# Designed miniproteins, single chains, part 77

Each design is a single chain, and the fold is of that chain. pLDDT is the mean over its residues in the fold that is shown.

## One batch from the design tools (miniprotein)

Design m2677
Fold by ESMFold2-Fast:
Structure m2677 (fold): chain A 77 residues (1-77)
Amino acid sequence: SVTGFSEEMIELMKEAFEFALEAAEKLGADPAEIEAARERFEESAKNLLRGEVEEEKLEEFKKKLEEEKKKLEEFVK
């Protein structure tokens, strides 16, 4: 397998991320922050699908997704 991620895996990550975005939106998060987070995720996902990412950068991508998710969840406070 290329890049350690399949299209299916990326779709699962996208679904989880969209769930977090929707939750943040319901809690009154800034729409601009939500849109910026979505754009960052979409761009990274495109690069992963093209297989243009090193293994180390795949780990960074996962960490970025976790960070963005936690950042959005902070609006629950």
Scores: mean pLDDT 67

Design m2678
Fold by ESMFold2-Fast:
Structure m2678 (fold): chain A 73 residues (1-73)
Amino acid sequence: GLRFLLAGTIRRELSKYMSVEKATDIANQVLRLLEQKRYQDAKNLVTSAFNSAGQPDLAKIFARQIEELEKLS
């Protein structure tokens, strides 16, 4: 579903800035939080991950996508 597709996109983008293993672990944590409807925690995690990668614009984009996903719930 949309949560799985979003997590997959996050994993692909993060893997440009960190190991595939680390990117996969973070994306799996985001997916788990989204499935639990813990949208603020998922948003905080993705924002922290992309900011740590030096990618604040991607952090904002993915935080916004999580906000849109919450509105569809």
Scores: mean pLDDT 89

Design m2679
Fold by ESMFold2-Fast:
Structure m2679 (fold): chain A 97 residues (1-97)
Amino acid sequence: SLYDEALRLVTEIARALANGDYEKALQLFEKLLELAKEHPSERVFDALGYALELIVEALKDSPKYPELQKILDEIRKAQTPEERLSAAEKALEVLKS
């Protein structure tokens, strides 16, 4: 059910982005990040990374895109849960700025 919850959040993020509702997409990403903190698993981290890919692609014309793409590469290359969480939290800070 935790993986199903993570997939549901990713689906809702995709829908929010399709509707141009970036504020809702960020709120849902924060919920997914909290789920990853509480239940650190490869499947939840994969969902977190995929959600970030969707958000970054939606912002490809944003001046934030180069920094977000660098952070996305950091999460993809991360070897530990702590590194993946740190990268995702940094992405959220950039998205809110």
Scores: mean pLDDT 84

Design m2680
Fold by ESMFold2-Fast:
Structure m2680 (fold): chain A 81 residues (1-81)
Amino acid sequence: SIIEKIREAAEEAVKSFKDKIVNSITFGRKIIEELRKKGLSEEVIEKVNEAIKEAIKELGLIADVEEFAEKVIKKVEEKLG
């Protein structure tokens, strides 16, 4: 259920951006905002924030919205499982 909430937050972040290509820092902040709205713990949010930092390092500051979201979700699944 925690992974499902993280996926939902990432999907809501994707919907908030009309362009396919986004600033990765801004997009990552939107994911964190949506997670806080869903009431996830700060421990889980910290793990997602680390996944976001790693995704930024791999994809760069300008990234495809869907590719960035999928990369973050994959890294979070690895950190939580």
Scores: mean pLDDT 80

Design m2681
Fold by ESMFold2-Fast:
Structure m2681 (fold): chain A 76 residues (1-76)
Amino acid sequence: SFKKLREEIKELIKEIEKLSEELPEADQKLVKRQLKRLEKELEKAETEDELKNILGQLKTLLKIVKNRIEGKYEYD
């Protein structure tokens, strides 16, 4: 469902934004830039395939943010 994918994307953006607050200010700015780009792509998305592409990029960004948090705190 287009609507379901769009809502999943919006929730993931919020999750990544919240998690990015644990990162240094410079990393937070880079994450915010990527999220703004993906939000603009979300507004232009007309197909489920376009939404799936955005969702994939957000999942990759989430992994990067989580890995950065773990690396900064030296937790396994």
Scores: mean pLDDT 81

Design m2682
Fold by ESMFold2-Fast:
Structure m2682 (fold): chain A 74 residues (1-74)
Amino acid sequence: MSDEELEEIAEGLLEAVRLGRREEAIEALVPMPEEDFEPLRETIERLHADSPLLPEMLAALEEARRRRERRLAE
């Protein structure tokens, strides 16, 4: 995934969390390739370091990763 695509996803996640659409954002992230989760986390931390929603964004990303792993196990 390109840096531009990662930045667009990070902005979308911020907006979804701000609007209370956290569950929709989590489900949209579940099918993301495993290799893109860490680059996306780094992009979120870089672009939104000063956001009061940063902890919620990181929690949503981590939940999406956990759901992906559970679906791959069964």
Scores: mean pLDDT 83

Design m2683
Fold by ESMFold2-Fast:
Structure m2683 (fold): chain A 84 residues (1-84)
Amino acid sequence: MELLEKAYEFILEQLEQFAKEYKVPEEELKKLKEEIEKLYEELLNDPSLSEYEKVLLLTRKAQELLAKLLGLSLSLPEPPPDPP
């Protein structure tokens, strides 16, 4: 239980930091936070999954959400860094 809670908090912090870094619209960040929160609640109430499986599923969802955040940030015109 505590491990899943810590994973959830860490994921939320990562999503928020990425959104700030990449200037993602707050409405999109809110939707992504709601998506991870929904999964977290579902996992808390699922007795068939081990704690490890719950953390793994939550982490997979976080990776999908981070990919969506990056995709959303690409809608904003930002100059790419020059090659080294």
Scores: mean pLDDT 74

Design m2684
Fold by ESMFold2-Fast:
Formats: sequence, structure tokens, C-alpha cells
Structure m2684 (fold): chain A 102 residues (1-102)
Amino acid sequence: MEKEKEYFLLAIEVQMAGQIVLSRRKEVTEEDVEWGKEFAEAVENKDIEKLRELLERLRKELEPEEQKWLEEQYEKLKKAIENNDIEELNKIIKEIEEKIKK
């Protein structure tokens, strides 16, 4: 996978994981704010290693079912991105948005 495509895939994955974690919060925590700052900095710098680190931290807060769902979405997104399948990408993003809005 090209570096730009890998960056895009990781940024989406981190955003999905973060949204799931936040959806379970009754109130935003100081840790959630710090996470948000680190994510914004990693996105600005296209820091693939930092995005991987953030994803790993978020995965520890996810339930096993949520971790499995994210892995399934990662594989689908990876294939769509590798194939430049814009229609499939839009379909996957819509499914992710619907899941997060629960």
C-alpha cells in the first residue's frame, strides 16, 4: 500500500475507534481531550507511527465485539482503498456512520 493510502486508512480507523469509545462516555474525560490533541497533531503531520500508537491505546478500551467489528471494517477499507473503489469506500463510510450513531 502507498504511504498516503496507509495514512488515510489509519486516520479513519483511529477516528472510528475514538467515536466508539466516546459514545460510551457519560462525560468527556481529560484523557479523551489529550487523545484528541494527539490525534489532531498526528493527522497534521501525517504521522503513521503516532496513528498506530493511538489506535493501539484505543483498542484496549474497546470491548471484544467492537475490536472484531473494527478489524472487519479495516479489511474492507483496505481493499477498497487498494482498488481505488470510491463507490465501495462511500458505502463502507456510510455503514460506519450508521453504526457509530447507535
Scores: mean pLDDT 75

Design m2685
Fold by ESMFold2-Fast:
Structure m2685 (fold): chain A 108 residues (1-108)
Amino acid sequence: SREEIEIDSLVLGILGEIHLTMKLVESNAPQEKILESVELTRQLLRDLRALLERVGASPETLALVDEALRQADEIGRMIKENAPQEEILAGLDRLSDLVNQAYHAAMA
């Protein structure tokens, strides 16, 4: 359906931005650039949340996106507090897992 294409496109965009954030962290990019990437991921997650609500996704699916938003907020906090790179990357892996879980739930 058209809605499935819209969900797929947003999820791919979110996963691509998470991958970019990982590369910025690994390359020790300026904090401001890493935080800009995290903020873009948060905006895309909010867009996904709104789309899923509009198409009548289950409360369980919406809860996964809400957890992903909380995880993105936590990553932003870790970056601002200069947490170890390994912890930030582990946080980004968890965020990616949550997004994939939300996608699977939405497409079921």
Scores: mean pLDDT 92

Design m2686
Fold by ESMFold2-Fast:
Structure m2686 (fold): chain A 107 residues (1-107)
Amino acid sequence: SDELLERARELKRKGREALAQGDYDKAIALYQEAIALYQSVDHPQAPLYLAEGYIELGAAYAEKGDYDKSREYLDKAIALAEAQDTLDGAVLVVAAAAQLSVTRELE
């Protein structure tokens, strides 16, 4: 459903606002809700949106200092994005790997 994808996009926007304000728990909750919506949608681009959501969730966990959760979600993002074998997937692999490097340096 395009409406569910729009809802998930709005949740991610609110999650980014929460991160900018230092409210990591709120950002994590909003990103998890968006991820659940992407998992429920039968859409060709849903796997790419899900991978992007995992990157954002991984970044939020890193900022909170939960490096184990950050690595877990970034590894999921890389695996999912690589499986798509698309240019958009390749961009997300680079983004997730860059965030994973930041997470590893912070630990």
Scores: mean pLDDT 87

Design m2687
Fold by ESMFold2-Fast:
Structure m2687 (fold): chain A 69 residues (1-69)
Amino acid sequence: SEEEKKKRELVLENTKELARMLADTVDRILQIRRQYGDSPQGQQEIDKLLAEHRQKVAEKLQELNEKLA
């Protein structure tokens, strides 16, 4: 149905955005590792970045669930 097509498009759009967000986070982790090497400061920055990434992913999935309701 047309409704099912629209819901599929929303899921695909959300999936592409999540994939882009993950790629950006990975690039930032690699940049931190290059800058700080194997240091406690570098690990703290990575841990913070991963926590922020998890929160943004959760918010994005909540948005999708609300749109699919």
Scores: mean pLDDT 88

Design m2688
Fold by ESMFold2-Fast:
Structure m2688 (fold): chain A 62 residues (1-62)
Amino acid sequence: DKIIQDIENAPSFYEAVRIGIEYVKDPSLSEEQRKEIVEHVKRIVPSDLAKLVEDALKEVLS
């Protein structure tokens, strides 16, 4: 999956979070795809940074 590859190949934790937030806010993606993106970011970045992607998903699903 290109989205997951973009996140895994990000040059820094900050870029991985930025990419994750960008995709989570994409209205063309399903809720399932957005949740998968958040879970993937949570596995590769520190918890304080992962919270930024989690918060973005909460805003989109509200």
Scores: mean pLDDT 80

Design m2689
Fold by ESMFold2-Fast:
Structure m2689 (fold): chain A 91 residues (1-91)
Amino acid sequence: SVTRQIVAELEAAGAATGTLAPAEITRESDGETYVFSEVLSSLTLKPEVVEEIKASLAEVSDLASAQLIAELDAQYGLGEALVALYHEQLL
């Protein structure tokens, strides 16, 4: 599912070598807890691209993925970084 792919990308991007910085969230749809990496703080997108990706997220049929993205943004302020990773999964 898109949610699992996003989680995998978040962990993989930060897991080059060494200790992961723990950012954890429980996915509402299945109650699973996921660990995310520090690399999320490094992404930067133009405002136009962020708005397009946010519009695309609103069209996602997998509500679990949309909910996870919203929770990550609310808890960790991932905003642009998470939206960028999600956009890559749609291309």
Scores: mean pLDDT 45

Design m2690
Fold by ESMFold2-Fast:
Structure m2690 (fold): chain A 113 residues (1-113)
Amino acid sequence: SLEEVKKKALEFLEKVRKLIGEAFEKAAPLLSEEAKEFLKKKVKEILDILLEAGEKILNSKTVEEIKKVVREAVEKIKEILEEMKKKANEEAQKVIEEMEEEIEKLLKEFEEF
């Protein structure tokens, strides 16, 4: 049903939000103060994307529209994560890469629903 797909999409966004928060907390001690401020700004940009996606999902009228919103949000998040990796040291880059892999797994689970 449309309601079940909305529920699954919102659960996906919440899991991504938690992963991003956990990854930032894990990476922050590995970074210079300048790099921390840069990543903090990028994390806020990702959280804003997730918020907008959630609002669009709630207002969606079809399953295809919901799937489009989720895919668009993930693509935007991936672009920001690539920017974050360019400013991160090797250890912090690994944390970001692990988060990207988990986001891809969650997206696959959502799309297979």
Scores: mean pLDDT 86

Design m2691
Fold by ESMFold2-Fast:
Structure m2691 (fold): chain A 58 residues (1-58)
Amino acid sequence: AEKKVEEVLKEGEELAQKYLEMAKASKRPLVRQTALSMAQQVLNKAKKEAEAIKAKAE
């Protein structure tokens, strides 16, 4: 159970990092805002899935 939680969080962090890098590479405010928003959504989704897995493991 714990290993799967770590996998979900790691995948979410990797995807979020990709969007953060896109935001840094782009000098356009709109693109930066969109990429940051997507990174936040990915992290929130990963945390939700991790919590659901933890709750189900009990």
Scores: mean pLDDT 78

Design m2692
Fold by ESMFold2-Fast:
Structure m2692 (fold): chain A 69 residues (1-69)
Amino acid sequence: SMGPLEQASINASSGKATDEDLKILAEAIQRIGGWDMRRAIEMLGYATKQDPETIREKLEKAGLEVPEE
């Protein structure tokens, strides 16, 4: 069965990612991948085909502290 991370990844790839899905993915990119928040935003923008500014706003809405670009 799929866990929350797998579901968030599928939602992101299909353009259906919620703010919470993006938060789960950003935390996983940082914790598992060892990347910083800026890189996580870049990767999520690429994966979801969304502007990085939109990703930043969604992550901040989900309660994450996001550094300036």
Scores: mean pLDDT 79

Design m2693
Fold by ESMFold2-Fast:
Structure m2693 (fold): chain A 82 residues (1-82)
Amino acid sequence: MPEELLEKALEYIEQGDFSKAASLGTAAALIAIADGDVELAREIADKVLEASTKVKGEELLQKYLEYGFTDTAAKVQAILDA
């Protein structure tokens, strides 16, 4: 189930293993999309971004700005400012 993959991704984020977290989070989102549940895919992406931001928010903000993903960078900044 995509929810189980999300749970494992969040666990890896807490451990600092962003490589495994990214793989599992991406897989969870893709499975949700394949199932036609676009809202669940969005929720998965948002939860992974929020958890990642709390652990590596400053690094993520810098990288998203560097890569030109300004909308995602704004989301990261909002989470950091909360």
Scores: mean pLDDT 79

Design m2694
Fold by ESMFold2-Fast:
Structure m2694 (fold): chain A 81 residues (1-81)
Amino acid sequence: HMSEEEFEKEVYIALLEIHAAIAVNAARRMGDEETAQRIEDLRDKAIEEINNAQTVEEMKKIFDEAVKEINRLMEEAERRA
């Protein structure tokens, strides 16, 4: 049914959605709605970029950069809390 690229795309999108959901929930528990919104915006942009990626290598790069940025935003939110 699906190509190898399409299957990998679905996997990276699913992993990103899970990672972002955990971070958004944590930010909201701290009362940091601004950070929660930034993570949701970053998630949506990264999903769009993964959907437009032509190679698994490009998908992985986008995923890795998005996870790194989500982690950075959460570290900054924790310092403000």
Scores: mean pLDDT 87

Design m2695
Fold by ESMFold2-Fast:
Structure m2695 (fold): chain A 103 residues (1-103)
Amino acid sequence: VQEVRQRGEELAKRVVEAARKSPKEGGKMLREAGEQLTALMRAGTPEEAAVAGEQMVEMAKGVGEIFPEIGDGIVSMIEDGVKAGPDALLGATHAAGLVLEGL
């Protein structure tokens, strides 16, 4: 659990820093983070999967603070993905990344 939380926090920091540089870099890092965290959800315990999902939502909120015009939409997409499971979350992170890259 603690290792998944640390990994998620590190990924969130990288995504937010990339987003501050450009929405295109933010979108790429968000998709990469989604792939890593959804892999942890599949391979981990239910508790580790819950922590990975929590970290994805925090990451989406951080990106939303940088791009407030689309922030609520991105957070909603990621929250719905977390609830639906890792396959849906991977799709949601891909879609959110494309929205960011389109800015």
Scores: mean pLDDT 79

Design m2696
Fold by ESMFold2-Fast:
Structure m2696 (fold): chain A 88 residues (1-88)
Amino acid sequence: SLFQELIRFKPLLQEVLREAGITEDEVTVSQAINAIVTVLERKKLFRLDVDPDLVDVSGTLLEEIFGKSTLNLKDTDLIIEAILKHVA
């Protein structure tokens, strides 16, 4: 499965991995998703007053990666597609 294969990502997503404390150059898509969630939690970007899965990524590297200022983590296809667009 692509989710379990070691993948090298482009610099923008690599920077998000480093923010999550990941030092490896190659990680799985699952590890990349977990890193994104870790960064969202550390920066307190969840809009819990609106929806438990709604995040405001405005002004972050994640806004640049996803091309949107707000994301719903339930939109798994959109999240996966954005991650795959950042494969090196």
Scores: mean pLDDT 85

Design m2697
Fold by ESMFold2-Fast:
Structure m2697 (fold): chain A 115 residues (1-115)
Amino acid sequence: MPAREKLLERLEELRKRGADEDLIESARKLLEQIKDERRLEIVLEALEAAEAASPEDANAVVIALITAMELVLSISSLEVLREIVPPTAELIARGEKPSDEESDRNRQIALDALS
């Protein structure tokens, strides 16, 4: 199945899971600008990486996908895109995970040790 059809199907599933309609609309507009099937395959890999990183946060996945598509539109080298786009999408999607409690505990322990 062509990457464009898979991406449109995944966007509809993200919308059904409660993703913000404005984010979905932005993603669809960016997707319409990408004409190269090889670039769409890279975007699909980025989406799969984002979904794996944040399976419960539909908005985080769409934000990661939007960033992936913006990179694909900005960078001409397919080799560079394959190397950076999927891991960047994963990192953006993971940024929504709260590690704040562990960071706050470790910071507090360090401050107490220095005081």
Scores: mean pLDDT 76

Design m2698
Fold by ESMFold2-Fast:
Structure m2698 (fold): chain A 85 residues (1-85)
Amino acid sequence: ELEELLEELERELAKIVGEEVARRIAEQVRRALERIRAGANPAAQETGVMMYTMALGLENGISPEKIREAVKLVREALERALELL
């Protein structure tokens, strides 16, 4: 279930980047998946979410190591979600 996957992603991200940043990243993943379902290019949307995650991490003073971990989680979640669409 897509909602369950997004809730799991938000919980795992919160452990790395904190609750507020995790929530905002999960919202961007949800929006990207909605756009893909509406016909947007999956690779372009995935790239957009990765860039958003990196930018938000930098803006919030999160370490490069934690940003890389967050980007990895987001990519893995997007790959799993695309299999459900």
Scores: mean pLDDT 87

Design m2699
Fold by ESMFold2-Fast:
Structure m2699 (fold): chain A 70 residues (1-70)
Amino acid sequence: KEELAEKIANLLLTKSDEEIRKYLLKAGFSEADINNILSLPEPVRRWAIAQALTTLSDEELEKLLKELEK
């Protein structure tokens, strides 16, 4: 789970802030949580995304990973 969340966080960081927002909204995160994450500098942003993603189920993480790898 943690390894999968970290992989997804690394993939999200290759995207623009607009794309990161889109994917996190689809995953069920609030606009306020997303804005807080996007205000953070890397590497703190990567850590914050990975930690947020660990709140999701394995099924939700797999779905998000497939969307990102398209």
Scores: mean pLDDT 78

Design m2700
Fold by ESMFold2-Fast:
Structure m2700 (fold): chain A 62 residues (1-62)
Amino acid sequence: SMDEALARAEARGQAAMARVKEIHKEMIENNEVKPLEELESLDEQADLSRLLAEKYRERDAA
């Protein structure tokens, strides 16, 4: 049903968000990206989003 599909989509979204947070933490620990608090511009935020998406995609492909 649509309600079941929405519930599964929400669960997948929450799992994906948790995974992105883990990747972001690892990238900060490895000095690959700046913490959110150090981002001063929209360009830096866009760069962080792009790097996180790339890292997430690499892990999903592995």
Scores: mean pLDDT 74

Design m2701
Fold by ESMFold2-Fast:
Structure m2701 (fold): chain A 100 residues (1-100)
Amino acid sequence: SEEQEELQAQLEVAELVQALLAEDREKVSEILGVELDDERFRALREFFLGLLNGKRLSSAELKRIAEGLGVPVSKVEELDKRLVNKEYKGLLEELREILE
């Protein structure tokens, strides 16, 4: 069901956030199915930790995160909007595509 898919997506995002909090780079790479170098891992942590603390990321902060991830700032802005709106379905798939 759509409700079960949304709940599953929320749980998967929560698992990613917990791995980022624990600084478990291996677990984060496993969840995303992508290899993360130190710069990408640090940028991804900054992004999710800012959101976890209820902080609204500024345009300048989103640009810095995008540079660290090696992705277009527009893609990070799209992810930010999804997280602010609690739109978790497909979020991990989009994140995987952006990071590859």
Scores: mean pLDDT 81

Design m2702
Fold by ESMFold2-Fast:
Structure m2702 (fold): chain A 70 residues (1-70)
Amino acid sequence: AEAGKKGGAQAAKLGAAGDSAGAATAGYHMFRAGEKSNPEAAKYAKLAADAGKAGDSATAARYGQLAFEA
C-alpha cells in the first residue's frame, strides 16, 4: 500500500517534469505491486504507464496523480 502510493506520486512527478519513460516505469511498477491490494490505484497506474510509453508525459502525470489519490 505505501509502496503503491509512492509509485503513483513518483509517476506524477516524473510526468510533470516531461520524463515520459520514467513515468511509464514508475506506473508499471505501481500497477504490478497494486493489482491485489488496491485495484483502483493499479488501474490508474496502468493508464499512466501506457501514456508514458506513448510519450504523453502530461497524461502520464495526470493518471499518476489519480493513482496516488486512490
Scores: mean pLDDT 72

Design m2703
Fold by ESMFold2-Fast:
Structure m2703 (fold): chain A 90 residues (1-90)
Amino acid sequence: MMLNSLPATVRRAALRIIERAIKDGVPLDEAAAELQKEEGLSPETVARAKEVAAAELEMYKADPKKFREMVLSEVAAQLREIGDQIDEQL
């Protein structure tokens, strides 16, 4: 499932889980549990993010380069969205 179709909170959590799994080799369950404890996210949000991260990691195993580009694109899009919100808020 495309990360772009998710709420920003779930998308951000999923991206963090994916980054820990890819960069640090941490299993999804451990990455999700750590994120829940560290950031105080609701169990429901973490569970949804973990499901999304699991699906995206299956795509990464099939085509790592394509998945990496997708994650980088999502990070860039989310940073632009945050920047736009700050400009509107200020």
Scores: mean pLDDT 69

Design m2704
Fold by ESMFold2-Fast:
Structure m2704 (fold): chain A 76 residues (1-76)
Amino acid sequence: SDFEKAKKYVDEAIEYAKKAKDPESKLAGEISAGVAAIGLGVGKVSNDPELALKVAEKGLEKAKLAAEGKLTVKDA
């Protein structure tokens, strides 16, 4: 289901956020993973799996950028 896929993206975003090395990238990654988790939660409460999936996927993409040191807190 889209909720299961969104949960997988949230779990992956958390893992990528842990790989960030500098303080800015760590915070940006944590914010991005948090946004992905919020998207899953809001999607579940509103019964909107497409919203959950879309927000979780964007959070994962940003967490990957943070792991590479390519994401600022402003862009998270």
Scores: mean pLDDT 85

Design m2705
Fold by ESMFold2-Fast:
Structure m2705 (fold): chain A 81 residues (1-81)
Amino acid sequence: DPEAEARQALDDAEGAVKKAREYLDKGNISLASAYATAARILVVAAQVLVPDPSPEMQARIDRINKEIDEIGKKAEELKKK
């Protein structure tokens, strides 16, 4: 079931975002960036599995992408110090 697999990928992406934020808060920019990258790959996998997502799934994708972008921005700001 591609939809069930896509939901699992989004669950895993949310877990990766949480780990990225935890490492960012600890000042570990390399691990924060690695987990943010893993989350992005999982979101892309979900979008390939379900090209026409439900509004609920699209909202999850949008939230995860926003969190990844925020983590990436903070990581780049910290790299300049």
Scores: mean pLDDT 87

Design m2706
Fold by ESMFold2-Fast:
Structure m2706 (fold): chain A 75 residues (1-75)
Amino acid sequence: DNVEKLRKAFESVGYTPSDEELKKLAELIGDDEELLDLVTKTIASTPAEKVPELLKRLLEAKSGEDLKKVLAEFT
């Protein structure tokens, strides 16, 4: 379940997104396991203070390619 994997990644950095935000992000990732891994690793390596900005930028994405561009900014 991609929603639970994303929730755990955010919780690991002290943040709890809404279920709606997690579902939207999981839908954007779809069946791309490599993208899911990249998203969860980026979240887990992001300082807690920057997690809300990361989530906002991820939720503004319209596709998996947009997600990859956002993740590159948070390297």
Scores: mean pLDDT 83

Design m2707
Fold by ESMFold2-Fast:
Structure m2707 (fold): chain A 92 residues (1-92)
Amino acid sequence: MEALEAEAARLVAQLSPEELAEAERVEAEVIEEARREAEAAGVPNTVRAKAELLLAVAERTAERLRESAPLAARALEVAREAIRLKLAEAEA
């Protein structure tokens, strides 16, 4: 887990100011979309539901950033992997 978190931080540190601004803008859009979708679906306030929402946000944001900010997309992919490992460990 720590290694994946360190890798994500390393990738973020390599982002240009333009890539970082683009990533923040797209992430804000995706968070708002996911929040509205979750509210409409009546998603419960459980740790699992929150983790699944974070995974969906990271996946959707990375997909949209793949061409405009590829390093930001990779950082989000690594972060998503870290969240999945934490969720799997909690269920073990």
Scores: mean pLDDT 74

Design m2708
Fold by ESMFold2-Fast:
Structure m2708 (fold): chain A 68 residues (1-68)
Amino acid sequence: SAAPPLAEQIELLRAATAREASVAARMLRLVLEGRDEEAIALAQATTGVARETLEAVIARLRELIAKA
């Protein structure tokens, strides 16, 4: 069995990284706009693990915003 050519591997990694960054940016934007329920729903649509992480981040950001 052969691994994909290096060029294809790099392109797949670039695409995966861009997708991850895009999803993270969408979640962060929703949280910063106070759209926490939509951010949690997006996290649940992508992964169950991401939901718990996002809820913790939202709680922390709410604390910081309330103190600003």
Scores: mean pLDDT 67

Design m2709
Fold by ESMFold2-Fast:
Structure m2709 (fold): chain A 90 residues (1-90)
Amino acid sequence: SFRERLEAILEEAERRLAAGEPAEDVASLAIGRLIALAEELDLPEAVRDLIVRMAAEVVAALNAGASAEEILAILRRGVEEIVREYERAA
């Protein structure tokens, strides 16, 4: 399902952060996977706009020196918003 694919992206991000990979690199990878998924599934503009807003929030947090836990929290919240909008648009 769409939710399961997004949860897989979050699980990969969580594992990489737990392994001590730089938060910037992990966030970039997760966002890249979300953009690729949006293109693959031809997601509605409203859903794509949520991905862009989440990416902007992640970049702002990284620039402010946010912890790995804070970055993961932003990604988790963003994914839940994306899933909710996708289910609403279907």
Scores: mean pLDDT 86

Design m2710
Fold by ESMFold2-Fast:
Structure m2710 (fold): chain A 93 residues (1-93)
Amino acid sequence: GEKEKVIKELEEVIRQLETQPRSPEIDEIIDILRELIRLLKEGKKISVETGIGMLLRLIGAQFDLELQGASEELLELVERAIEVAKKATDLLT
């Protein structure tokens, strides 16, 4: 179903992020994506405010990585992470 597909997409993005050099920003992104997987697997719902908060944290991490001179490959991967996270939050709200 749609939930299982989104979980697979989140897991794939996490695997690709884990191949990148470690940073606090990447670790925060991975942590948020893992929390979304947990919530989806547990069949839980979150508030719209909580979902927006998670997405804003991902956008903030993307901005910090861009300021640090992250590669185009990493920035594209983070953009994909945000898009998949949006699908996850839409399912959770």
Scores: mean pLDDT 90

